# Ledger of designs, part 70: designed miniproteins, single chains, continued (2)

Each design is a single chain, and the fold is of that chain. pLDDT is the mean over its residues in the fold that is shown.

## One batch from the design tools (miniprotein)

Design m6413
Fold by ESMFold2-Fast:
Structure m6413 (fold): chain A 56 residues (1-56)
Amino acid sequence: SSEKQIAQVQAEALRQGEALVQQVLDDGSDTETINQASQQMGDIWRQARQQQEQLR
């Protein structure tokens, strides 16, 4: 069902976001690294939204 696929897309985005946050925490990151991570986080969730729209 589309619901299961949507849930999987959301779960994957959450896992990618968690890994990204963990990298920033482990590295004691500077402003440049934090800004890059912020952009990557935005891209992860933007892609997830697009995939969800295609499944509806």
Scores: mean pLDDT 80

Design m6414
Fold by ESMFold2-Fast:
Structure m6414 (fold): chain A 63 residues (1-63)
Amino acid sequence: SAELQAIIDDAVVRAVIEQGSDPEAIEAATLRELEARGIDPARVRVRVERKGNSLVVTVEYEA
């Protein structure tokens, strides 16, 4: 849903702001932010990859 996507997007942005460019730290912080917003971390998979100058963040939610 649009509401769930907005929660996920905000959590990712917060994690990147707090942790900078460390993929492992961004992944952990994203999961914490989602849990704090009422999203079950067991239903979420977060993957963060560095590709050159880019960070690729993938979030999958299983209802």
Scores: mean pLDDT 78

Design m6415
Fold by ESMFold2-Fast:
Structure m6415 (fold): chain A 70 residues (1-70)
Amino acid sequence: GPLEELEKLAEEAAKRLLEHFKLPESELPQVTKALVETALTDPEALLTLLRGLVPEEVLRRIEELIKQLQ
């Protein structure tokens, strides 16, 4: 469903975020959870954070999933 797809895209975004900020892979579950929570509570902040870190097509898909979950 939309939530499971959002969680998958959040994990991929989290991997890129960890690589960009040179954070340990042990943070992956925590960062993924934080991105999913941010998508549901502050979607504008999430989309702003991910711009430049993920492809534009992925950002658009995340936007669509957020709309389906609200």
Scores: mean pLDDT 83

Design m6416
Fold by ESMFold2-Fast:
Structure m6416 (fold): chain A 80 residues (1-80)
Amino acid sequence: MKELKEKIIELIKKMAELTKDEELKEILLYAAKVIEETKDKELFLEIVRNTIEFVKETEKDPEILKLVEEIEKLLEEMEK
């Protein structure tokens, strides 16, 4: 569980690095900080899902969308 959580946080930080949208970058970095500090698994999953949906609606960069797909796969594994 710790390894999957850490990987998701790394991918969110990578999306923040790649985005040219300063507002999205701030949102992604804030989300990464909140989920890193949370001890509630349900809250972690909710924040990550909401973050991914927001990225999907606002971003068209194929590299960032590939990171979204990787996070979605890790979320499915965490929900098992």
Scores: mean pLDDT 82

Design m6417
Fold by ESMFold2-Fast:
Formats: sequence, C-alpha cells, structure tokens
Structure m6417 (fold): chain A 70 residues (1-70)
Amino acid sequence: SAMWSQVVDLLTDLVRQGMADAQATQVFRIIQNMYRNNNTSFSDLYRQFLRVLPPSQAAYLASAITRIIS
C-alpha cells in the first residue's frame, strides 16, 4: 500500500544516514505490530521506539510515522 511504501522509504533513508539494517528491521516490525493493535499515537510509538533507538531519533520517527499513518 502507499502508506507502507512511505514507511519503507523513511526507514531506507534512515539506513542511508547511518541506522543499522537490523535496527530498521526491528523498527519496521514495531510499526506493523502497533498499527495492527491500533496503538498509533505519538506517545505509544515513541515508547516502543525507545526500546531500540535513542530518544531524539525515537521522537523524530514517532512524529513521522504518526503523520504517515494518519
């Protein structure tokens, strides 16, 4: 879908900027699980991303994903 293509493009850009492929894969799985469970608020995404990302990157990504999913 167009939404998932935008998520993949965002993560691909972050990998090009230095994010590890394994981190991007884990983040993608988190996004899929959060979407399936209808937990797509900034706060919910930010909390889950903190498990694999530093706070500044987790906040950036939570903001971007909220915009894409909404």
Scores: mean pLDDT 87

Design m6418
Fold by ESMFold2-Fast:
Structure m6418 (fold): chain A 95 residues (1-95)
Amino acid sequence: MQEKLEEAEKVMSEIGRKLEEEGASKEEVLEIMEKKAEEEIKNNGNLKAAEYLLELISAEELRESFPSEEELLSVAVEEFRKKAKEKAEEKKKKI
């Protein structure tokens, strides 16, 4: 089961890289990856995808705050979206 988490990380990184190579903007890549992760979580209840998203946003402490897996999955998706949007806005401000 933990091996699938590492594979998920590699797959997501590969998808992001290919989309960027095809001329998609970094913002479009992030939106596509976020949507794919959300679909995986909502359709399959993939707790490992939630753990992966929490690690990316450095929100490990959120895992202990939520008693149900469903709540954890929802929060992980929301935090990932929030962090991606914050990073995009920060880059826009520096221009």
Scores: mean pLDDT 55

Design m6419
Fold by ESMFold2-Fast:
Structure m6419 (fold): chain A 68 residues (1-68)
Amino acid sequence: SAVVERVKERELAELLELLERLQAEHPPSALPDILRSKGASRLVIDIVEENPEAAPEEIVRRLRERIP
């Protein structure tokens, strides 16, 4: 539904902003633990752990491919 799609786009936009802030303040190796502490989904954590040097936009693109 359009509502579900808009919620997903909002969540991805918020995640992008969060990842940009975290990458500015922390080394890549710290990001998975910080994301876990903030209640990020396992899928988000998995993508970040698998792609430690990826830019925030690339992480969001990979996540979008895995969301139905």
Scores: mean pLDDT 78

Design m6420
Fold by ESMFold2-Fast:
Structure m6420 (fold): chain A 78 residues (1-78)
Amino acid sequence: SAEEYIAQGEGAFELGEAAFRAGDYETAVEFYRAAVRYYQKALELDPSRAEEVQKKLERAQEALNRALAKLGRPPYTP
């Protein structure tokens, strides 16, 4: 369900934040990418939650770009 994907996205985002704080930017990128994918799936399943999920997606994309910058990699392209 969309609610399950939102929950999985939040979990992945929190793990990404923990990895980023630990200086493990490669692991942070993987978890932030997972969060982005889960939020995209939530949007596909339940467009009525678009406003909430879009804000979470934007936050995850910004965090992903921050981690990519730490690795000297180009920003995420949606």
Scores: mean pLDDT 87

Design m6421
Fold by ESMFold2-Fast:
Structure m6421 (fold): chain A 94 residues (1-94)
Amino acid sequence: SEEEELIQKIEEIKKEIEKGAKELNVSKESLEKILKLFDEAIEAIKKGDYEKALELLESIVPSLPVFVPEDKLEEVRQTLKEILERLRELAKKK
């Protein structure tokens, strides 16, 4: 399903965030906070609350440079933008 594909893409970004956080020596507390926002966005998608998922993921975008190495940052930003565009289209249908 489209929702399953979105969740899979978000899970992939979460893995890149965890990997980048280790490389950049990000605090465990900061990492847990951002991962919680991704988990809340996934749960919102599962409940059909695409507007909430959109707001949660949009709030993460400015923090990406803290968690993602510079060489991966543009790729992660682009993937997240694609997720946000799909969520906007899903939100319009509800």
Scores: mean pLDDT 84

Design m6422
Fold by ESMFold2-Fast:
Structure m6422 (fold): chain A 62 residues (1-62)
Amino acid sequence: SEIEEYITKVAEEVGRELGLSEEEIQLVKDGVLTHYRNSGGSLSKEEIEQMVRLIGRVLAER
C-alpha cells in the first residue's frame, strides 16, 4: 500500500539521518508497520513520521 511504502521511505530517511544501522532501520520499519496494521490503518503520515523519529532516537541513544 502507499502508506506502507511511506513508512519504509520515512524509516530509511530518518534512520540514515540518525546514523542507524540497517538492522536498526529494519526494527523501526517492522515496529511501525506492525502498529499501523494492528490499528486498522488509522495512522496519518504525520503520526507515522513522529513514531519513526521516536523509535529511531531511542535506538540512536545506544
Scores: mean pLDDT 82

Design m6423
Fold by ESMFold2-Fast:
Structure m6423 (fold): chain A 58 residues (1-58)
Amino acid sequence: SPIEKVLAEYEKKAQELIDEIVKENKGKSLTEIAKTYFEKMKQLDAEYEKKLAEVRKK
């Protein structure tokens, strides 16, 4: 279904984002890593909420 495709893309991008944060933030504090994670996840969530809303409209 279109919803399943959007969710699969979200999962893939979320994993890529986690991998990137871990790679880029080696040696940083957990607080700094967490701040970066939440900021980037907020952007990804906003993007995919819009995609899910469009898919649910049709």
Scores: mean pLDDT 79

Design m6424
Fold by ESMFold2-Fast:
Structure m6424 (fold): chain A 67 residues (1-67)
Amino acid sequence: MEASAEARRAGTALAEGIAKLNGAGKPSEEGIREAAAYVEAHPERALALAEAAGLAEAAALLREVFG
């Protein structure tokens, strides 16, 4: 399964935000792929998570792509 370019873009922002919240400087490539797959499968839950966690960049990209 391959995530769309839009899902990978939003998933990258989500993974970066989560890594920062966890004290990690950068997400792993595996973490980015998992986040992109999650965004593609559950865009509404990914948006709710980003909004609840205060991940403004990820939330903005998710709203732009998936609403």
Scores: mean pLDDT 77

Design m6425
Fold by ESMFold2-Fast:
Structure m6425 (fold): chain A 72 residues (1-72)
Amino acid sequence: MVTLTPEEREELKAHLRELAKKMKVTVSDELIEQAVDRTAAELATPDMSRNQLLSLAEGVLDSRLSQGITGP
């Protein structure tokens, strides 16, 4: 479990929104927030780099999109 700063959280959210745009999919802000929260709670470690955190968040979003989850 990692506690993200507000700046890190917003950066991850922005990155996931841009990824969704590149994938031409519509995702809810709620799904993006859930992906960031899951990354921080279950996957991230305190010693991870910014790029590693971005890659993990991308993987979480991609996994949920592959399950057909785009919004509530």
Scores: mean pLDDT 74

Design m6426
Fold by ESMFold2-Fast:
Structure m6426 (fold): chain A 85 residues (1-85)
Amino acid sequence: LSDKTRQEMERAAEQISEELGTPKESVLEAIRLAVLAGFSEEEIADVLVEEYGLPEETARKVARFAVELRDKLRELDVQEEIESS
């Protein structure tokens, strides 16, 4: 991961943590599972409930955000590769 991508993931995790009232580490883990491991929204939500004890509704919101961020980062990665050629 580039430093810029890592910084963006951390910033996003902080903002969503504050918005949903969840630990930053749980949001950052969801983002890592989506971006690095390719987990589905459902799989991420299950991990957040089991490992962090998040309410199911909150876990689903965090998981959805993580998947959306993954898709956005993938789109940016493709754009950066096109611009560097």
Scores: mean pLDDT 75

Design m6427
Fold by ESMFold2-Fast:
Structure m6427 (fold): chain A 86 residues (1-86)
Amino acid sequence: DDEVLKTSQKILDLAKASGDLDTFVAGLQKYFGIPQSQVDALSDRERAVLVSKLVQVSAQIVNYRRAGKPIPQSLIDKLNDLIKKL
């Protein structure tokens, strides 16, 4: 749970710090250890959709913790699925 929160916050921090999609994806690659070959398999549109969903799920996870509520397993599963697809 602490790892999920840290991961979600890091994704949001990278999104805020990044001026463009390529910089944001590069930050995610470095943090998660994602090889260039995996990223290169995705179109720019597919990358944009995945990172948009990743930011939305990460924001929801952080909001649950701020509200003092348990993070739903469905959000944790969605976060992990999106990271795996990137």
Scores: mean pLDDT 85

Design m6428
Fold by ESMFold2-Fast:
Structure m6428 (fold): chain A 85 residues (1-85)
Amino acid sequence: SDFEEMLELEPLFKEIVKNKDDKEKTIDYVIELFKKRSQSPQEVVDEGIEKVKKEREKITDEQVDQMVKDAEEALKLIKKKLEEL
């Protein structure tokens, strides 16, 4: 299930990085959150980051609008989980 969750979290990473000005810190923060949650291998996390950066250049403005819905819900979940931790 870790890989399935990673695939779903990938759009969330894109939204978080794009939404905030502190992109580098945002990426690092999301990575740390993911590690605390599932303890996935570093290689999977590294690939996730590369996909987020690569897809940001290939995604269209229309696709971003669709991802916003999923990303916003996941963003709230991540933030809520963080406050509980």
Scores: mean pLDDT 51

Design m6429
Fold by ESMFold2-Fast:
Structure m6429 (fold): chain A 91 residues (1-91)
Amino acid sequence: MEELVRLAEEAARALAAGNEEEALRLDERVVELLRELAKVKPDAEVKLALGRAQIAAAETLLPSLNPEDAAEARAAIARLRAEIAALEAEL
């Protein structure tokens, strides 16, 4: 879990810095880790891991966004938090 969140945060930082190539490379690593996690963990745990990583990435990106993009990111974070709460309630 720690590695997945870390890579998601690194991808967000690369994107915020305008390094699209690096952001794509890091995103590929996140996808690879999620696929490996899906082989050994229940679907619900994988979805929780993905949601937490996406929130961490969005929160990392927030200070680098213009007000319009920041509003969209805040809406996305709120949605992801609701999805995590729903998944935890089903477990």
Scores: mean pLDDT 78

Design m6430
Fold by ESMFold2-Fast:
Structure m6430 (fold): chain A 89 residues (1-89)
Amino acid sequence: EVSVLEKLPPEKLAELERLDAELRELADEKPLDQEAQDKAMAEKSARLAEIFREAGLEKTAAILEAISEGYRNKDYEGGSKKVAELVAE
């Protein structure tokens, strides 16, 4: 997985690392505005999914898209269920 990502252009690898760090930071903070945090989580997860898809990691991209959709639609239960189904494959 890591060695496939290392073949990405440096610009995209840097963006992936930044998005991953930002997502972890958002998950660790207690939100002052839950709706703003949910929007940020959805947008960053969607961008990260695009980078993983370009790297050929379609399953990881699909999982991140499911996370993004859950936050965007405020359907956290449906999103979590879809992630579990994709991980089980």
Scores: mean pLDDT 72

Design m6431
Fold by ESMFold2-Fast:
Structure m6431 (fold): chain A 109 residues (1-109)
Amino acid sequence: SEREKLEKELEELKKRYRELAEWLNENLEKKSPEVIERLREAIEILMKGREILFKLNKPNKEQEEIEKELEKEKEILLEIIEKYKGNEDISLLELEKLIEEEIEKRKAE
């Protein structure tokens, strides 16, 4: 069924995300283009996983509002990651700070 296909896709995404998250946690202070590329992949997996979860579970209005807020934050994340793509001088910790600052700036406007 379509549901079984979506559940299988979600399980594969969960496995890949776990592998990426473990690597990123071991490399938080590493300044490398590979860090940015793996972080981008992890965020794309989270976005796709949430789209699948939304299809499998009919959310209530409150859950839909939370999901829209998270979607906006993910867009900011991807924009910042693309801006720093190929940068050899930025760590995950520095990137996280830049992302948080941009989210706060856009929410204040």
Scores: mean pLDDT 73

Design m6432
Fold by ESMFold2-Fast:
Structure m6432 (fold): chain A 58 residues (1-58)
Amino acid sequence: EEKAKKIFEAYKKGNWEEIEKILSTLSEETATKISEYIAKYDETGDEEAFKKGLIEAL
């Protein structure tokens, strides 16, 4: 949960460095899923779906 919130806030602020640091602590599979959720959020702007996806992936 904490990592999900941190990724969400970092993305909203454009702090890609922080996102990369968090992703580097995760498995490649989990990092890939999170990257897919980020891409989907960039497409749709659906914050609720993004938050739910991050929590589910972590």
Scores: mean pLDDT 79

Design m6433
Fold by ESMFold2-Fast:
Structure m6433 (fold): chain A 105 residues (1-105)
Amino acid sequence: DELERARIRGRLSALLAIARVENLSVQPLVDALRAAGFDGLAALIERAYASGVIDQDLADELDALLRGLSPAQLAEIAAILDAWASTLSPEQQATLEVLSTTPVQ
């Protein structure tokens, strides 16, 4: 589903942005993705966090990874992202929601 893939991309970008700005560890998120069998996505998140941005090459790799996944796997990834987001403070969660809902047009 193109819409679900777009939602996950936006959510992930927003999560990485808040984690970087607030100096939060993404290690629990990375560990949860690896435990669920999403090793490629976990490695991409580590690289994006270390670089501080998702450039075009990382965005293309993310798109390729998500296109290889079933709707059930996309839903599982979304749940893992949401679980990590739930560990944030109320103020950080409010910022994340704003960033996650900003349309790319």
Scores: mean pLDDT 78

Design m6434
Fold by ESMFold2-Fast:
Structure m6434 (fold): chain A 83 residues (1-83)
Amino acid sequence: MPELVERMRELLKRNGVDTPLPSPEDVPQTVRDGLLGLEEIVGTREAAQEVFQKALGVSPATFSRALAGDRAAARRIAERMAR
């Protein structure tokens, strides 16, 4: 799992993409789409969630709140994605 977190960071760096800051409204959908893609690679939703949250450097509680539609948590994830 740590290798997948590093791969996400390396892909962003190598492609020279500063991922644009998503709007807080788009963050839940962006996170869900990312989880679906990672679930296909790692095999379970729980493992995909752990990889994604570690790549963003957010706590599991913040990540879960954002997926549940908490706007403040979604905004925090958007800020982390833009770093």
Scores: mean pLDDT 63

Design m6435
Fold by ESMFold2-Fast:
Structure m6435 (fold): chain A 55 residues (1-55)
Amino acid sequence: DEAFEAAVAEVRRRYGLREPHLAPFAAVLLGKRITDESLLRIPDPEERRRALLAL
């Protein structure tokens, strides 16, 4: 899905979501919850990682 891949790349660029161990979960989450971008705007990378994994 090209739109999904483009959205994932853009979110990773904007929010610095580059943790390798989160890549599979982040890809699924971003595809399903792009409307919930507020979670991706959490400034602390560790807090953001925990929030994404909790979904």
Scores: mean pLDDT 55

Design m6436
Fold by ESMFold2-Fast:
Structure m6436 (fold): chain A 97 residues (1-97)
Amino acid sequence: MSLSEEEREERELEELAIAALIVYYSKYGLVTPEQLERAKAFLKEQGISEEEAIELGEELYKILEENRDKPSEEQVKIVIEKVRKWLEERRRKEEEE
C-alpha cells in the first residue's frame, strides 16, 4: 500500500530531523563517522547546508530535552512539527528570492 501524501511528508520530515540531529551531535563527538557521512549525504540531496543542519539540530535537541519525560511517539510528533515549520519558513524565503 502506498503511503498517503501526509504520511510520506511526515516520514521525510522525520528523516530530515534525524540527519540534522546527527550533524549537530557530530560537533561533540557523539556520532560515528559513518552516521555523519550518511546524514551529510541525505542533507545535500535535500539542498540543506551544514550550517542550516546544525541550527535545526540545535533547536531539535532543545525540544527533545524539554520533552524528555514524554512518550517517544509524542516526542517524534513534536520534532516533525518543528521541522515542518522550519521548512515552511525556508520555502517562503526561497520564494521571495
Scores: mean pLDDT 78

Design m6437
Fold by ESMFold2-Fast:
Structure m6437 (fold): chain A 82 residues (1-82)
Amino acid sequence: SLEHDITVAMLRMMAWLAKKALEAGDLEAAVESLERMVKFAESNPLVPKEVVELLREALEAARAGDTERAVELLEKALEILE
């Protein structure tokens, strides 16, 4: 559906921005991007609960400075969306 396609495209774009910030070591930008992503996913009934939970875990990893863990969790969330 169009709603599903838009939701997936938006999450992928948000994930790309978050991943770039994480890879650059910009934790402030990464946390901000992941916070926006979590809020978007939580407000959207088309996003599986498992994806929302993985994004919350990625946010907590980023807040703790664990950039590798945050990227792993983010990629796992995107894999489920495919």
Scores: mean pLDDT 87

Design m6438
Fold by ESMFold2-Fast:
Structure m6438 (fold): chain A 88 residues (1-88)
Amino acid sequence: MKELEEELKLVEKIFANLLQNLDNSDLPQDVKDALRALIEKAKKEAKEIIKEGYENKEVRKAVSRIVGLILRVIGDLIQAEIEAERKK
């Protein structure tokens, strides 16, 4: 149980850092709102997956995939914003 609590805290810290980076970005507010909603949903799902199979390696891999997908979306949007900036 203590290890589960620690792992859930790590997940919270990772998502908190993602949200902080999003808030500090120069992305349009609508994009930030959409990404925040996606990140919050993914955080909730990740916590439930961890609770369902703490000892299961496949469950932990699924959580890593979810985090990877969120980071990919954020990366793609940042790249699009950089391209928009270059056109100015």
Scores: mean pLDDT 68

Design m6439
Fold by ESMFold2-Fast:
Structure m6439 (fold): chain A 69 residues (1-69)
Amino acid sequence: MADELAKRLEKLAKESKDEKTKKYLLKAARYAREGDLASAARHAGEAAIASKDEEIRQRAIELARELSE
């Protein structure tokens, strides 16, 4: 499960054009792969806040929610 969420975070990072959002999503993916879902959720949330693209923002919010469940 964590590996699937990490892969989705990595894919979203590739689709994001904002460097700050990409960095947060990649950090979230790394934490998810390490099993630190709380840190992963926090960084996915930071990516959502940083994102200027509404589609990327909403998808980051959903991933943060899935990581915090």
Scores: mean pLDDT 83

Design m6440
Fold by ESMFold2-Fast:
Structure m6440 (fold): chain A 97 residues (1-97)
Amino acid sequence: MIPLEKLPTIEQIEGIVALVQLEYPSLPTRDKAQIVLNVLEELGFELTDELEFKIYLMINLAPTIPEERLRAFLSKIPEFVAKVTPIIRKNAEKVLA
C-alpha cells in the first residue's frame, strides 16, 4: 500500500546507519536508532513499523561490522552521505542535550 518511492533504499539505510556508528559509536542503541529515524523523516521518507524494525536490527549489528565494511557502505552513496552528515550531527546534538 505504501509506494516504494516513499521508502528509503537499502543503500541509503546502510549509509545512515554506518555513519551514525562511525561518528557516535558510544551512543546507546535507542539513541542511534532515533537519530536514523529522525534523519529519514526529515528527508520525507515514510516511517513504517517494518522500516523501524530493520533500522533497529542494523543498529544492533553495526558495532559487530568491521570499520572497512562500514566505510564501504558510505563509498556506494557519497553524495547522499554528504547531504545527511549535517542532519545526523544536528539530531545527535538534540539527543546529547
Scores: mean pLDDT 81

Design m6441
Fold by ESMFold2-Fast:
Structure m6441 (fold): chain A 70 residues (1-70)
Amino acid sequence: SDEERAAILSEAGKRLIEAAKTGDEKAIKEAVEVLVKEVGVPESLAERIAEAARKGDFEEIERLLVLALL
């Protein structure tokens, strides 16, 4: 359901932001994999989200996660 998809994205997004704060590359990859496999985020958008997380660009992470819900 859309509600379930949004909940999974919200949880993965929180993990991604925490991983970005600590520079945890493994946690970033795991959160991005959840976005692709469970939320259905396109691989190209997921790569952009991963790059934003590696750069610690929290504002960009949030913008791209909102785009992923559309």
Scores: mean pLDDT 83

Design m6442
Fold by ESMFold2-Fast:
Structure m6442 (fold): chain A 91 residues (1-91)
Amino acid sequence: SSQQVHQQILDRLAALERRIRELEELMRKYNIVSEEIERLLAEARALLDQLRLPGIVDTPDMTPEEFYALLAQAEELVKRAEELLRELIEE
């Protein structure tokens, strides 16, 4: 249903925000400063902000396919940041 699809999108956006916050908290905990990780997180946040604009899914400026592509791109940026942080803290 459209309601289930909407909830899945909201869940993915919420999960991304949580992951970004967790990465920021881990960087503070381990006193890690990384321009690369900060850049990746900033790019992911910019994409999340774009995806939260009202009516973006039904506007002529963005198709549903483009929306999902940007969401996947934001998820990939966060995943890369997680991998880099893991290497820096030797997990």
Scores: mean pLDDT 77

Design m6443
Fold by ESMFold2-Fast:
Structure m6443 (fold): chain A 118 residues (1-118)
Amino acid sequence: SMEEEREIQRLYLEVGVIAGLARMIRGVMFVSQGLSYEEWEALSEEERRQLLIDWLKTTYNLSEKDAQQIIDRLEELVDIENRLDALRKAGKLTLEEAREALERSRRLYREIQELLKK
C-alpha cells in the first residue's frame, strides 16, 4: 500500500540519519589521527582499528574494552544501513525489516552515547 511504502521510506531515512552520525564520528576519528592517505593505506586492518581505539582511549579517557565496543557499534550502524539499502534496491525491503533495523540502530547509538559519557 502507499501508506506502507511511505512508512518504510520514513524508517529507512531514520536509519540513514543514524548511520550518517556514525560515519561522521568515524570521520572525525580518522582526521584526528593526522596521518596521510599513504600512511593510512600502509597500515593493516588491525593497526587501523588499534589507532581508532587508542584515539578514543586518550580523547575520552576510556578503557580499551569500552573503546572497542564503540568502534564495533559504529561499524554495525553502517552495516545495518548498507543491508537495508541492498534490500531496498532489490525491492525486498519489508516494513518489519525496516522497523527492526531502526530499533537496533537506536539501541546501538544509545549504547555509544552511554559509553562516551564514561
Scores: mean pLDDT 86

Design m6444
Fold by ESMFold2-Fast:
Structure m6444 (fold): chain A 60 residues (1-60)
Amino acid sequence: SSSDLSQEVSRIDDDFGTQMNNQIDQMISNGSTNQQISQVFQQLRDQRTGQIQDLLDRYS
């Protein structure tokens, strides 16, 4: 169902936002560099893209 797909995409986006915010806070607290934080952003974005692609494949 397209409505079920939309709900799952929304959950992935919400999880991504929460995970990114928490990870940044921890990295700043631990004295991580801006470059290290940027790398984590890229990793989380890649993870989100992969999760959405996997979801689309499951609904196809």
Scores: mean pLDDT 81

Design m6445
Fold by ESMFold2-Fast:
Structure m6445 (fold): chain A 68 residues (1-68)
Amino acid sequence: MSLEEAIEELERIVEELRKLPRSNALARAGVHEGEEAIELIRRGELSEEEAKRTVEGLRQALELARQE
């Protein structure tokens, strides 16, 4: 996965998390982490491998948040 693809996927996950209720703590935490990850990628502070792991972690967080 390229850094550009990672940013696009993280933005998609963050938007899906934003659609969940404000009372969903996992969704709120996921939005914050996703936005921080996007900024780190844009600053060149994350490798492609680290970005891929972050995307995979946030996909799991989204699935767990949807179960609340």
Scores: mean pLDDT 83

Design m6446
Fold by ESMFold2-Fast:
Structure m6446 (fold): chain A 88 residues (1-88)
Amino acid sequence: SEMQKKIEEVAREWGREVAERAGVPEESAESMAARVIDAVRTKGLEDAEEAAELIRGAADELAARFPEAAEAIREVAEEAVERLRKLS
């Protein structure tokens, strides 16, 4: 669906921005974004709020792995959540 594609786009952008702005290694950021995209596809998610919870969960997991970047990781995740909410 078009909504699912837009959600996947936000997840991809989030992964890129976490690497670029939070200093998370690109491979780790891409791997986590891919897990969010796989979950969206597997569940057929079209609900922006459910997708937002997936991104927040992924951000918390990345923050645990890279505690020095935790604040920036969460900031970028909240921006992605705001983008998801505007898709309605």
Scores: mean pLDDT 85

Design m6447
Fold by ESMFold2-Fast:
Structure m6447 (fold): chain A 118 residues (1-118)
Amino acid sequence: SELEEARLKFVQARNELLELIKNNSSVEEIIKKLKELYELTKEVLELSTDPIEIASVVSEFLLVLEEVFKKYSNNKELRDLLIEILEDLKEYLSTSTHPILQLLAKKIEQFIEKLKSS
């Protein structure tokens, strides 16, 4: 199914981004792969109707963003991109009536506050 293909592409891009982080890759490479991973995250959100599956993918995505922030906290361009992505994702999740997704939106808001205070 399109959802299974999107999930597989998400996992592949996530693993590639984590490898780039581990290898202290350039900010340009991190930005490119992060944008790719976010587009794949949005694709899964558009294709899935299961709030548990959506929450799982979003949670995995947020863990990767935490690793990016941890390694590249001093890079303004990357921090600005993380804030932009998180604000967009928060807006998307805030339209949901599902309690699990609303809890994730609150978690994202806390992460945005951390990034803005750094």
Scores: mean pLDDT 88

